# Designed miniproteins, single chains: the designs that were tried, part 53

Each design is a single chain, and the fold is of that chain. pLDDT is the mean over its residues in the fold that is shown.

## One batch from the design tools (miniprotein)

Design m1940
Fold by ESMFold2-Fast:
Structure m1940 (fold): chain A 94 residues (1-94)
Amino acid sequence: SEDFNKGLEAFKKEKYEEAVKYFEKGAEKEPSARIYTALGLAYYKLEKYEKAAEAFEKALELEPNNKYAQENLGKAYEKLGKEEKAKEYFEKAE
C-alpha cells in the first residue's frame, strides 16, 4: 500500500502524527495485522496509550499469535497501569 509506505517513511523521520494519518488511511482501505501494529507503534510514540492498545488489539484480532503485537500490547497496558494484563501479554509473547 502507498499509504502504508508513506506512513513508514514518516515514522522513520519521527513524524509520528503524519505516520498515524497514513496508517489510518491505509488500514481503512486494506486492514492488516501489519498496518494495525504500525499504527499502534505510532500512537505509542505519541504517548496515546489507549489508542495504541486498541490498534494492537485489532492486529491480534487478525493474527492472534503475532508475538510482536502481543509484546507491544503488553507495553501499552504497562503504560496504562494495567499491570496484570501487561504481564499476560508478555507471557504470551514468549
Scores: mean pLDDT 91

Design m1941
Fold by ESMFold2-Fast:
Structure m1941 (fold): chain A 75 residues (1-75)
Amino acid sequence: MEREKETELLREIAEEYGKYLQLLAKLLKEGKISQEEREEILEELEEELKELAEKNDLEGMIELLKKKTEELEKK
């Protein structure tokens, strides 16, 4: 992977992850999820992201974060 492209993908991952965390915090504040559910969701996401990162699948990480954000928005 080109270094410049990798840096841009890492930036996009950080932005999408930030959006996901903000949405998750909002749902917790609104009482739509419990603290226990938040911990479970984050643990599952972190494990899935780690697997993709180990495969150097940065595009897959972005797609996963977008999909998980859509799933949270349905709550």
Scores: mean pLDDT 81

Design m1942
Fold by ESMFold2-Fast:
Structure m1942 (fold): chain A 62 residues (1-62)
Amino acid sequence: STAAFDEIVALVAAGSAAAKAGDLETAIALYERARDLATEAGFPVLAAEIDRAIADARARKA
């Protein structure tokens, strides 16, 4: 479970970096992968926080 958590954190960090660079499509893809992994690993609160990051990135893209 620690390995899954480390992967989720790495994906969120990469997604955040992409979003800050204005690469919203890459950010959304990385966040979606992080959310799916968080859900599968049993981190529902973290998955919900990542969903908010996805929504924010989608709003910026629109």
Scores: mean pLDDT 86

Design m1943
Fold by ESMFold2-Fast:
Structure m1943 (fold): chain A 61 residues (1-61)
Amino acid sequence: SLADAVRAALLSQGVTSAATAADPVALFLEIRRAAGAAPTVEYEGVEVDVNAVADAVVAAL
C-alpha cells in the first residue's frame, strides 16, 4: 500500500517515528512541507532526503 511504502522509505532515512505513525503519508507531507524547495531537511535530528523518499515510494508501488 502507499502508507506501507511511505513508512518503509521514511524508516530507511532514519525517521523512526514513522514506525508508530498512524498516517505515514501525512507525516511525509509534513516533512516535505518543512523542506520547501530544498532536497533535504533536518527532522527529529536526522537529515531526510525528501526526493529519495519520494523515489523509493514510487519504486515500491
Scores: mean pLDDT 83

Design m1944
Fold by ESMFold2-Fast:
Structure m1944 (fold): chain A 77 residues (1-77)
Amino acid sequence: SFEEELAKVEELAKKASKEAREHILKFLELARKDPSNLEAIEKEVLKALRILMKEDPELAREVLEAVQKLMQELLKK
């Protein structure tokens, strides 16, 4: 479900740096409040992934996988 995929991404955010976490939390907020604004969500996802790929590539992969599942749930709405 959408809520289950959101919760998974929130748990991954706890492992991230403050900078990456801010962008993760921002796209989660956008996904909850305005799920139709895919462009804004994608921008924040890309910002988080750029930071994570430099700091923690394994966490970046986990976040990308979780975000892909979350985006699939958003596209069903």
Scores: mean pLDDT 82

Design m1945
Fold by ESMFold2-Fast:
Structure m1945 (fold): chain A 65 residues (1-65)
Amino acid sequence: LEKEIAEGRELLLEYGREAIRLGQQAVKMYKEDKSLGDRYAKQAQEALEKAAETTKRIGELEAAK
């Protein structure tokens, strides 16, 4: 349980970092290439969706303690 929660928190942190990185790339590329900017924005949103699902799972594991 504790190990699973810790792994989930690490995964959440990784998804959050990836979303920030992709979001920054989207902002940069949007000025030069809107299509490429849209691609990075979509990837950033997918990372945020995975982070949200991971957060929900961590909450379920915390409640099971």
Scores: mean pLDDT 81

Design m1946
Fold by ESMFold2-Fast:
Structure m1946 (fold): chain A 68 residues (1-68)
Amino acid sequence: SVEELKAEADRRLDELLAQGVSPDEAFLTVLAWLQEEAKRRGLSPEELFELAKHLAERYQDARDAEAA
C-alpha cells in the first residue's frame, strides 16, 4: 500500500541519516529505491506522486533539522 511504502521510505531515510549519510545523499538513495519499488508494484502516477511528495517533505524536514 502507499502508506506502507511511506513508512518504509521514512525508515530507510532515518537509517541513512543515523549512519551519518548527508540529507542530500540519503534523499537520492531512498528516491532511487522508491522509483524501483513503484515500477515493481505497478503504481499509478497518482500513487507515485504522493510517495515522491511525502519523501520530499521528509527530506526538507531533515535539511531544516541540520540547519537548526
Scores: mean pLDDT 82

Design m1947
Fold by ESMFold2-Fast:
Formats: sequence, C-alpha cells, structure tokens
Structure m1947 (fold): chain A 62 residues (1-62)
Amino acid sequence: GSIYGVAGKDYVAKNPDEISVKKGEILEILSEPDSEHLHVRSLATGKEGLVPKSVIENTGLR
C-alpha cells in the first residue's frame, strides 16, 4: 500500500515545485527526490509537489 505522512505544521510553498499544506493534512508520500524534500500528494486538496521533510511529523502510516 501507499506510505502516508502527516503535516506537523503549516507550510507555505516557496517555489513552483512546492505545495502549501496545513497542520494535520494527510500526505501520500510518492518519492524522496533528495535528502531534504518529499514529493507528496495532499489527500485534502489533491495537490501534488514537494515539501521539506521537516514539515512531516509522522511517516509510515498505512
């Protein structure tokens, strides 16, 4: 099954490759393009893009 994480804080996108998320949003983890970012899809908004790993509080939700 897919791996999910939870946004531990609000985040505002700083570049076109990123998405904005709110604390508590469930994010589907699609890939890890580098050591600092996750490529995710928000289940609440349907938006897909990058967020910093520091934004994600819990990972490995099934």
Scores: mean pLDDT 79

Design m1948
Fold by ESMFold2-Fast:
Structure m1948 (fold): chain A 92 residues (1-92)
Amino acid sequence: MKEKIEEEANIALIRMILAVLIITARNNPDLSPEERKELAEEAARQIAKLLSTLSEEGKKEALKAIEEGLERLSEVDPELAEALREELERLL
């Protein structure tokens, strides 16, 4: 159905935001605490907005994608992963 396609697209956008953060962290190992916070705040805002458009079932799938992305990010930049988790907890 149309709504399900839109949810799948929004979950894919969440996965893409997380993938871009992982690539950014990998390419920039010397990010300052301020830069990490700025990246985390921006990503969390975008993710929270996308989550608000999802059904309960879509939110469950998206939260799994977020946890998987945070685990992968923590392997590359644990400080950025923690900053993102904190900002998501504030917005959700």
Scores: mean pLDDT 85

Design m1949
Fold by ESMFold2-Fast:
Structure m1949 (fold): chain A 84 residues (1-84)
Amino acid sequence: PEVSFEDFLAAFGAILAALDTSGLSPWEEAQQVLDAMGLAARALPAVKAGNLDEARKILDTYPFRSDAERDAVLAALEAVAKAS
């Protein structure tokens, strides 16, 4: 399914809310914002298509701090896809 710009922004914001920003420098926070945009753009189409295996594979390319953080990001993407 096609991802609208509004769906992309919703996914981007939801991913940012799921990521732990504790202890980051301003530069590390800026990099995390860029990473969240990239994850939203790459993973949201797979989630909307119902391809959770591909979505997990895309998320596994990012060095999450914990499995719980990765699972929170996946849940955030699924919530946006369901609302779309």
Scores: mean pLDDT 80

Design m1950
Fold by ESMFold2-Fast:
Structure m1950 (fold): chain A 64 residues (1-64)
Amino acid sequence: GEELAKQAGEAAAKGDSKKAAEYVKRAEEEGGPESGQLANGTAGSAAFEAGELEAAKKAGEILK
């Protein structure tokens, strides 16, 4: 469960939505709906954080 959620998050942070979805599906198959939900939430959080980091980098370029 936890390891697959972590892998889903890493894939989502890299922008690999297909790999992130595969890890979410595997988490659900291994640990049931709760594990799938955890992996899906982790992937969503990682994607959001990566988006915020990219926005911050663009703001930094403007302030240079």
Scores: mean pLDDT 72

Design m1951
Fold by ESMFold2-Fast:
Structure m1951 (fold): chain A 58 residues (1-58)
Amino acid sequence: DEKKKRILEGEIQLALGRMAASLGMLELARELFEKAIELYKDVDPELAELARKELESL
């Protein structure tokens, strides 16, 4: 299921982005959140908005 794969990949990117942010690696965190948004935007608009909100909180 292509949608499930993109959601799982997005979850991995979000988790890595949160970890990068907690370590003060803000540029890396932004890139990872942007990747999550790209993965979600075509399959789950709510998850895409969640990822955008996390990006904005940096």
Scores: mean pLDDT 85

Design m1952
Fold by ESMFold2-Fast:
Structure m1952 (fold): chain A 65 residues (1-65)
Amino acid sequence: AEFARQLLIRVGKLSEEVAERLVRLAEEGRELSDEEIRELAKQSGVSPETVRRSYEGAKTLLAEL
């Protein structure tokens, strides 16, 4: 979890709060809705596409642990 969170911040350029939330959602095994993606994108000041890619990365990292 900690390693995935740090990679989301460093590689995804996400805020700590959004990275933490994405890791928690990935740990719960939840899929993000388009509405959730838009909300998180606004909170981080990034595009919705960046949030989607970051969430897929987080799911992959957690699956490999």
Scores: mean pLDDT 73

Design m1953
Fold by ESMFold2-Fast:
Structure m1953 (fold): chain A 99 residues (1-99)
Amino acid sequence: NKEKIDYYFKNAPKELQDRINELKEEALRYAEEKGASETVKEAVLGHIDIAGGLAARLYLEGNKKGADVVLENTRKLAKQIAEDEELAKEMVEYIKKHK
């Protein structure tokens, strides 16, 4: 559901958009430092896109604490995906079903 995710991203406050973009940059840099494959990088970015959309939705609904929890968990899982090729492959398949 990329259209719905894109909608929440566009309507999120700048502070939240900046946090999501910083998370993408941090996670991608970490993956590159680990020598991650293109599949792993795709998985990391796609995971952050989906989770960022959820965080944006929660924030717009007034659940700012929930949005913060989602972003922190997203950061931790993105790092785990960057270190786990099999998890990354599973994530890529999951992401493709939601685009």
Scores: mean pLDDT 81

Design m1954
Fold by ESMFold2-Fast:
Structure m1954 (fold): chain A 56 residues (1-56)
Amino acid sequence: EADKLIAKAKEIIANAEKYKDWAPAEAERAVQLAQQAIEAAKKGDLETAKKYLSQV
């Protein structure tokens, strides 16, 4: 479960790289939320990880 959340967050970060030049604020927000989700998932807080991913 944690691995799937981390994979999803990494996909969000990769997608943000594609549009960061024309939507930098949106890209930065997506990356921040995805990074927070990865940290939460690594700590075993799957509920918090899901919450961050839902806000992207």
Scores: mean pLDDT 79

Design m1955
Fold by ESMFold2-Fast:
Structure m1955 (fold): chain A 90 residues (1-90)
Amino acid sequence: TVALAGVGATKLSDTTLAVGLHSAAGAAVSAEVTTSSGATGKAKAVATDGNSSVFIVELSKPVAVGDTATVTATTASGAVGVGTGTVVAS
């Protein structure tokens, strides 16, 4: 397991979340998100740069600004990392 750093979560719509993160084990290629409100979603990275990745996640139910997003991300090598971020407005 790898620690995820710089987990940012931005509310794009009621059911869409932009997630940015950094992984010391290389760029994450997929992510699963669970929020404190119980919303869940999965995405593949829409962009990667070095050890950083960006995801646009379609969620199972609405999210609110101030919710905690827990992100489980997987690198191309299969390394798994977990991190948390607070959902902010776009």
Scores: mean pLDDT 81

Design m1956
Fold by ESMFold2-Fast:
Structure m1956 (fold): chain A 91 residues (1-91)
Amino acid sequence: MLEEKLKLLEEREKQFLELADRLGEIGDPELAERLKELIREAKEALEKYLEAEAAGDEEKAKEYLEKAKKLEEEIRRVAEELIEAAGRSPS
C-alpha cells in the first residue's frame, strides 16, 4: 500500500512537471519554474508524511501533512497565475 502510494505520487509529479513546462513555454517561464519547485517540494513532504504514517510516527506525520497542505495552497495560487499568463499570450 505505501509503495503503491509513493509510486502514484511519483507519476503525478512527472505529469504536473510536464504540464508546468508546457504552460511556461506559452506563458510565463519564471512562474512555471516556481510551480515546478513547489510541486517537487510538495511531493517530498507527502512522501515523508506517508513514510511517517507507515512507521507510526504521528508527530512527524502531522508536521509533514501540514507542510504539504501549505504547499498545495501555494501550488494552486501559482498554477492559477500561470494559467492566466498562458491565456494572455498573443494569438
Scores: mean pLDDT 78

Design m1957
Fold by ESMFold2-Fast:
Structure m1957 (fold): chain A 67 residues (1-67)
Amino acid sequence: DEKRREELAKLSAEKAKEIAEQWGDTPEQIERFAKAAENSAKYSYYTVRARTPEEAARLGEQAKAEL
C-alpha cells in the first residue's frame, strides 16, 4: 500500500545519503543520489505488483513522473 511504499522510499533515501556523505560528495550530489534511491524504491514497489515486466516498466515510469 501507499504507506509501505513511502516507508521503503524514505529508508532507501536515508541509506543513500549516508553512503554519499561517507564518500565526501557535495550536498548537491548527496541530494541527487538520495532522490535517485527514493525513485528506485518507488519503482521497485510498482514493478513487484505488475503482471508483466512491460506493465511494471510503465508503472515505474509513472512513479518517476511524480518527481
Scores: mean pLDDT 69

Design m1958
Fold by ESMFold2-Fast:
Structure m1958 (fold): chain A 99 residues (1-99)
Amino acid sequence: MENLEKGWKALMEGNYDEAIKYFEKAIEEDPENADAYRNLGRAYYLKGEFEKAVEYYKKAIEIDPNDIFALGDLGIAYRKLGKFEEAEKYDKKMQEIRK
């Protein structure tokens, strides 16, 4: 949890490389921590590294398939890549879980 909290603080301050380091440490401590993968994806997204953001958001949903935040963020990242069909697929999955 400490590395997740430090990562969130760094992310909020716009220190994306520091956020990435803390989220990577959180994953080292707990490789099944879906929150750490989702936030690592978010840090890459905010750096403009949308392909890496997609990879980590997908890892988050492999661990927690019902993470509506990871599903939503994945859809947004796919839109940044111009992959609108993939984005709609994950948006629909998110809405089905929220029903």
Scores: mean pLDDT 85

Design m1959
Fold by ESMFold2-Fast:
Structure m1959 (fold): chain A 101 residues (1-101)
Amino acid sequence: MEGLRRAREAYLKLLGRYAEIAELAGVSPQTAKDALHLLKEVPLEVLIRVYVALAELLYREGVSPEAILEFLGLMLRKAGVPEEEIERILAAVRERLARLE
């Protein structure tokens, strides 16, 4: 639970900084916001880029890879993203985090 709490606190801090997530993901700040809040349908390829960028920023804030994967999985499920798409997003996140270790 401590890891999830830390992930949530770091995420809330980063929500005010869409420009940083967008720059790392190679998308516009509005596209990053749309992907994180699912305010409209976003292509899977864009979701992967945004969530991989978010995961890297969470890792830089000191969140463990395990806590990042668990937190992002919970967010995507609550947002109603299909399980097959969640699996693909989390696989890309896991690959990025492994390269940062």
Scores: mean pLDDT 80

Design m1960
Fold by ESMFold2-Fast:
Structure m1960 (fold): chain A 61 residues (1-61)
Amino acid sequence: SEAEELVRKAVEILKNATNEEDIQKAKEYVRKALEAAGLEPTDEMVESAVKVLKRYVEEKA
């Protein structure tokens, strides 16, 4: 689905993130993914989702 593709892009950016600009790009993809899933995301929802994805990326290696 479109939402899954956008989440995959956010994860890839977070895996290679070296600066705040990369983090901001990942947030944009997360926001678009939530919208594609039929949600009206708040900034808090986007921040929470990015935190979950960051933890996932860190745990993977």
Scores: mean pLDDT 80

Design m1961
Fold by ESMFold2-Fast:
Structure m1961 (fold): chain A 67 residues (1-67)
Amino acid sequence: NAELAARGARAGAEAGAAAGTGGGWKSVHDMLYKDGLLTKEGAEAVGAAGERGDAEAAGRWGQRGAK
């Protein structure tokens, strides 16, 4: 639970730092979805949050996807 939130937040921060809030998050979202780490909806929500650079929201969605 907390680990999922931390992973989402970290991915958001890295995507924002590397490519801004746009393209970087698409790659992260694809990885999360392909690995099956989150549900389809959870991965989509994390990707959307990352697009706007909201690492905290990405973490929250990662945790919700695990529920």
Scores: mean pLDDT 57

Design m1962
Fold by ESMFold2-Fast:
Structure m1962 (fold): chain A 75 residues (1-75)
Amino acid sequence: MEAKAQAFLEKHAGDPMAEAAVYAALAAEALRAGDLERARRLFELALEHAREAGMPEEELERARAEWERAIAEAE
């Protein structure tokens, strides 16, 4: 997945929405694999790119809270 994600990012360079989607997908994959540290780092990247894409702060805060709950449950 990572190599395919990198190729997608190269094709969509400078598109924060596409970058946010890729990092969110990679974060979910890391969470399923039990790599909680990597999942946290990737999700932070997804939030940063989503903010650049114009996602409202209320939605970003809600996504963060839901994500932290998912990580806590997996730990």
Scores: mean pLDDT 75

Design m1963
Fold by ESMFold2-Fast:
Formats: C-alpha cells, sequence, structure tokens
Structure m1963 (fold): chain A 95 residues (1-95)
C-alpha cells in the first residue's frame, strides 16, 4: 500500500540521516588527527548512505504525486548532504 511504502521510505531516510551524521563525525575527526583509516570508514558509511538513498528514490517513484512531494524534498536534502561530505573527503585525500 502507499502507506506501507511511505513508512518504509521514512525508515530509509531516518537511517540515511543517522549514517550521514556518523560520516560527518568521522570526517571532522580525520581533519583533526590526519588519520586515513577514518577517511576509509567515512567512505564505507557514505557508500551505505548512497545505497539507502537509491532505494528510497526508487520507492518514492512508486508513490502518487500527492504523497511524494514532501519525501522528494527530504530525499534531495539528504542527497545534497551526501554529495557535500563526498567533496570533503576528496579535499582531505588531496591534502
Amino acid sequence: SPEETVARLERLLDEAYRLLSQAEKLINEAKKTGDKNLIEQAKKVLDEVRRLLDEARRLAGSLPPEQRTKLDFALAVLEGAAYYLELQIEKLEKE
């Protein structure tokens, strides 16, 4: 049902948000310590974020437009956050 799809989407977005916060903490610690292992951990976390967001985007595509707008906005925000953190990792790897 659309209601079950929305509930599943909300769980995926919540998990992606939690993992994004984890990746940001790892990146911030790597900036302070220079520990390359923290960058590798952040990359793995962001790979999982991307997997969750791709699944969420696919599920959102199955919803009626009226139920999709708020979820599409939340998804775009999280996709933007993931992209920003990926750029931060690229900068750290060049330094």
Scores: mean pLDDT 88

Design m1964
Fold by ESMFold2-Fast:
Structure m1964 (fold): chain A 68 residues (1-68)
Amino acid sequence: GAMAAQRRFDERLEKEVETARKQIDAFAASEPDPERAKDLRELMEKALQRIVEAKRAGKAPVGGAPYK
């Protein structure tokens, strides 16, 4: 039913966010420049947050996203 579909969306979104954050951390850790690593992490975290907000609002994210 509709409630199951909504719950499935929320659960999937949470799992994607968790996976994406792990990938962001690993990627930033591989960057030798600490300032660049910080900028990359911030950019990816902001993109992830924007995507989460857009999906919750029923809108497609703008630009690329750092998760599957």
Scores: mean pLDDT 72

Design m1965
Fold by ESMFold2-Fast:
Structure m1965 (fold): chain A 84 residues (1-84)
Amino acid sequence: MKEKLIEALKQVAEEESKVNPKRAEDYKRLIEEIENSTEDEAKFLVEVAVALEYIHAAISKMVGDEEQAAREEKHARLLDEALK
């Protein structure tokens, strides 16, 4: 299961690297943490990442950044799907 979570996080990091290099770096650090975690810890960390992406999307919508909000919602769904 960790492999599927890492693959999803790598995809998010790659997409973010083009528009938000700082967030891509944060995701790369999260991948390193997950590689050194248990399966349950990895799932918990990805669940937190999903929640944070939805919070970021809500904030982006509030400030009128619709493109960023759509990307953040896409990443939340991608990560949530990897948890199944």
Scores: mean pLDDT 86

Design m1966
Fold by ESMFold2-Fast:
Structure m1966 (fold): chain A 76 residues (1-76)
Amino acid sequence: AKEYIEKAAEAIRRGDLKTASEYLKKAVELLQKDEGLSESEALQLAVTEIARRLSEDVRSRADAQRVGREISRAVK
């Protein structure tokens, strides 16, 4: 999960929200499998970790939340 969270944060910093969404989705899948979290819990944890890494930029934190919402809509 850590690798994909880091890659998602890097993609957000570059403005590549599509690639960030792909990495966030993989982080969520790994957190569900490795930690036994629900999809909602895994998504919240992954988005929180990405937002924490982007803490210096309010816009980047908002982008992380938006990416999390988009993935939540795409997965069931």
Scores: mean pLDDT 71

Design m1967
Fold by ESMFold2-Fast:
Structure m1967 (fold): chain A 58 residues (1-58)
Amino acid sequence: SYKEELQALVAEAREITKELREAKKKGDEKRIKELRKREEELSQKVAELTAKLREEKS
């Protein structure tokens, strides 16, 4: 269901946030750029699934 998919994406976003903090501590600019791109992509997917979930409830 969209709810389960949303939970999976939220968990993935949390892992990316943790990795981003570690990359920032190390000054790994390449890794920071990669993780920020992944975070942005996940945010878009979360928004799409949230919209679909609202449509199902309506």
Scores: mean pLDDT 79

Design m1968
Fold by ESMFold2-Fast:
Structure m1968 (fold): chain A 65 residues (1-65)
Amino acid sequence: VTKIAAFKIELSAVAFELGVGVKVREVDGKLVITLENASEEDAEEFEARARELGKEFGLEVEVER
């Protein structure tokens, strides 16, 4: 399992917990996460957790709404 694959598994767990739809793509070593269906509150919480998770894995994370 790669570092990116492990990150995606953890991110999917967070998305499921918050009930948000996400798409993840990799661009030049940066992970771009698109939110499909989220309230402003859920989106803010998801972004905070996604960035924190990115720091733990040493990955650059960008979130699009």
Scores: mean pLDDT 79

Design m1969
Fold by ESMFold2-Fast:
Structure m1969 (fold): chain A 70 residues (1-70)
Amino acid sequence: SEAEKLLEEAKRALDAGDYETAIELAERAAQVGSKEQQVEALELQALAYAAMGDSERAREYAEKAKELRE
């Protein structure tokens, strides 16, 4: 699916240190994905923000992922 492709690209961007690209791709995946894929997209965004040193955004997105999963 489109969401699966976007999530895979987001993971590759994260591994490459392209955090802004990872966030953009994960945001797009969340818009077209299933609930499960939306959770994964939020978790990827939290990881990217944490890697960038943005602890407030990282916490915000991790909390959103937790709430959506519950």
Scores: mean pLDDT 88

Design m1970
Fold by ESMFold2-Fast:
Structure m1970 (fold): chain A 93 residues (1-93)
Amino acid sequence: MELVRRAREYLREAERALAEGDFRAAIRHLREAIRLAVEAAEAGHTEEAAEVLREAADLAQRVIEAAADDLELEIEASVVLIDAAVALVVAEK
């Protein structure tokens, strides 16, 4: 599934950005991964989409912990975590 493959590429880019301390780029890439995973779930690729959403939630938690001294980034990363968690609950039904 093309959507799942693209979502996983965005997850890899988010992890690289996080490792480099570029939290804004990590958040941006996570949002794209979640969007593509939601589209994949809507297309019936629910199991693969759920895996991407779990990985996105884990990365968002890591961004929150790493950006703890930046309230704006912590809030943005927390919104991404909530979006991933909500999408995962919907996908697993």
Scores: mean pLDDT 84

Design m1971
Fold by ESMFold2-Fast:
Structure m1971 (fold): chain A 64 residues (1-64)
Amino acid sequence: SSIQQLIDQLKATAKALQEQIAALKKQYKETKDVKTRIKLLFLQFALNSTQYLIDRLQKKLQEQ
């Protein structure tokens, strides 16, 4: 279904965001600069939003 394809794409996006966050956290531990911290906040927001959408779509798919 189109919903399953969207869930799969969002899961791939979530994985990419998690990898970016992990790399940036390593950088922040060494530099502690404000720019890196702000970027981490935006990426964490994007990850949380992506995971929320996955959960909502999975629940809707189970109802069909």
Scores: mean pLDDT 85

Design m1972
Fold by ESMFold2-Fast:
Structure m1972 (fold): chain A 83 residues (1-83)
Amino acid sequence: MDPSLEELREKLEELRKRLEEAKELLKEGKYEEALEIFKEVKKEVEKLKKLVERTGATEFLPELEELLKEAEEGIKKAEEGLK
């Protein structure tokens, strides 16, 4: 049935909140902490992309691609800040 779709939506919301926290850490100059969170978000998004491709829940792919892009941009900015 569709409980897995509700769980997926909840996970997407959690990932968005984590990205927001990581962006706040970047603004505060906490680059190492921000980098760790962005890397975790990227890994989780990649896992969810594989899951949705396997289960046919492809309607979530555009949102996952957006989260992946934001996480990758955050990683780049955090790494630039660390030197």
Scores: mean pLDDT 81

Design m1973
Fold by ESMFold2-Fast:
Structure m1973 (fold): chain A 67 residues (1-67)
Amino acid sequence: MENARKATIEALKIIKEIEKTDPEKAKYLLEILADVLRENGFKELAELVEKVYKGELSIEEAIEKIK
């Protein structure tokens, strides 16, 4: 993925909007995002997304850590 940090931030923003109407879909998308990041070698970004999935970080907190 080109510019993985920016792509992850944009994906997290989209997932946050989806969570307002479909929290199950938002959780599924967080899992997929973490898997895609890990498969592409972005382990640190994958770990941040996994923390959001586990409820250890909010989406906003994760975005601030990626910026």
Scores: mean pLDDT 83

Design m1974
Fold by ESMFold2-Fast:
Structure m1974 (fold): chain A 120 residues (1-120)
Amino acid sequence: MLIVTESGGGTVAEGGSLTLSAKLSGNYENVVAFAWVGTGPGGRAGGVAGISGDGTKTSYAERVKGRFTISVDKAAKTVYLNMKDLRKEDTATYYGLAAVLGEDGVVRLVFGNGAQVTVV
């Protein structure tokens, strides 16, 4: 069973930076992709950044392009979201997601409890 544990949330001033980490433990041999998603004030949920399981391909939501960077440390089994030039609209709970391919051919999402980011 794969477990995702997020860290690095907090309160930060507008224009500041913060790095979130999602530590992976357990079975991740079938992980095909990782992503960060945010659930902001008013129930706004959306994809933020994605990276392929091999770490070679990245994708970003238009609103964060050029400001956020997703990366994987394969040896540490950790996915990072480096957030710079933070804006009040970036205030959200951020979830690290792992997409896992089951033996039944079905992809399932595994996520942790989230890291809260508040931009003031």
Scores: mean pLDDT 79

Design m1975
Fold by ESMFold2-Fast:
Structure m1975 (fold): chain A 60 residues (1-60)
Amino acid sequence: MYEFRIEFPSEELARKIAEKLREEYPEAEVSVEGNTLIIRTNLPVTEAIGLTLRVIGESL
């Protein structure tokens, strides 16, 4: 299992992205600490980051 953290400019944005990730990829463990998104997954870090960036792009 891999863990990676992504810092966003606001807690609101971090929570919005977390909710979309939980909806689209329920197998990933997603949590938020302030404006930081924490993702734990069995995917390689590069794939997990790519997936997260896609959700961010779709959420704008």
Scores: mean pLDDT 75

Design m1976
Fold by ESMFold2-Fast:
Structure m1976 (fold): chain A 60 residues (1-60)
Amino acid sequence: MNEELIEGAIRAAASYTKQGNLELAFRAVELAEELGMEKEKVEKIREAIEKGDYKKVLEL
């Protein structure tokens, strides 16, 4: 239903992670969660952001 918006939010999270802006990266993942992304997937993406692994953010 909101798949395209979720994908956009995750691309933003990855971009912010690559830039080292973890605050905005986490806010982008919160938006993806609000749009209906699975909680388990959100947790894995948050872990990738904490590690600075922007490629992993995109793969999840």
Scores: mean pLDDT 83

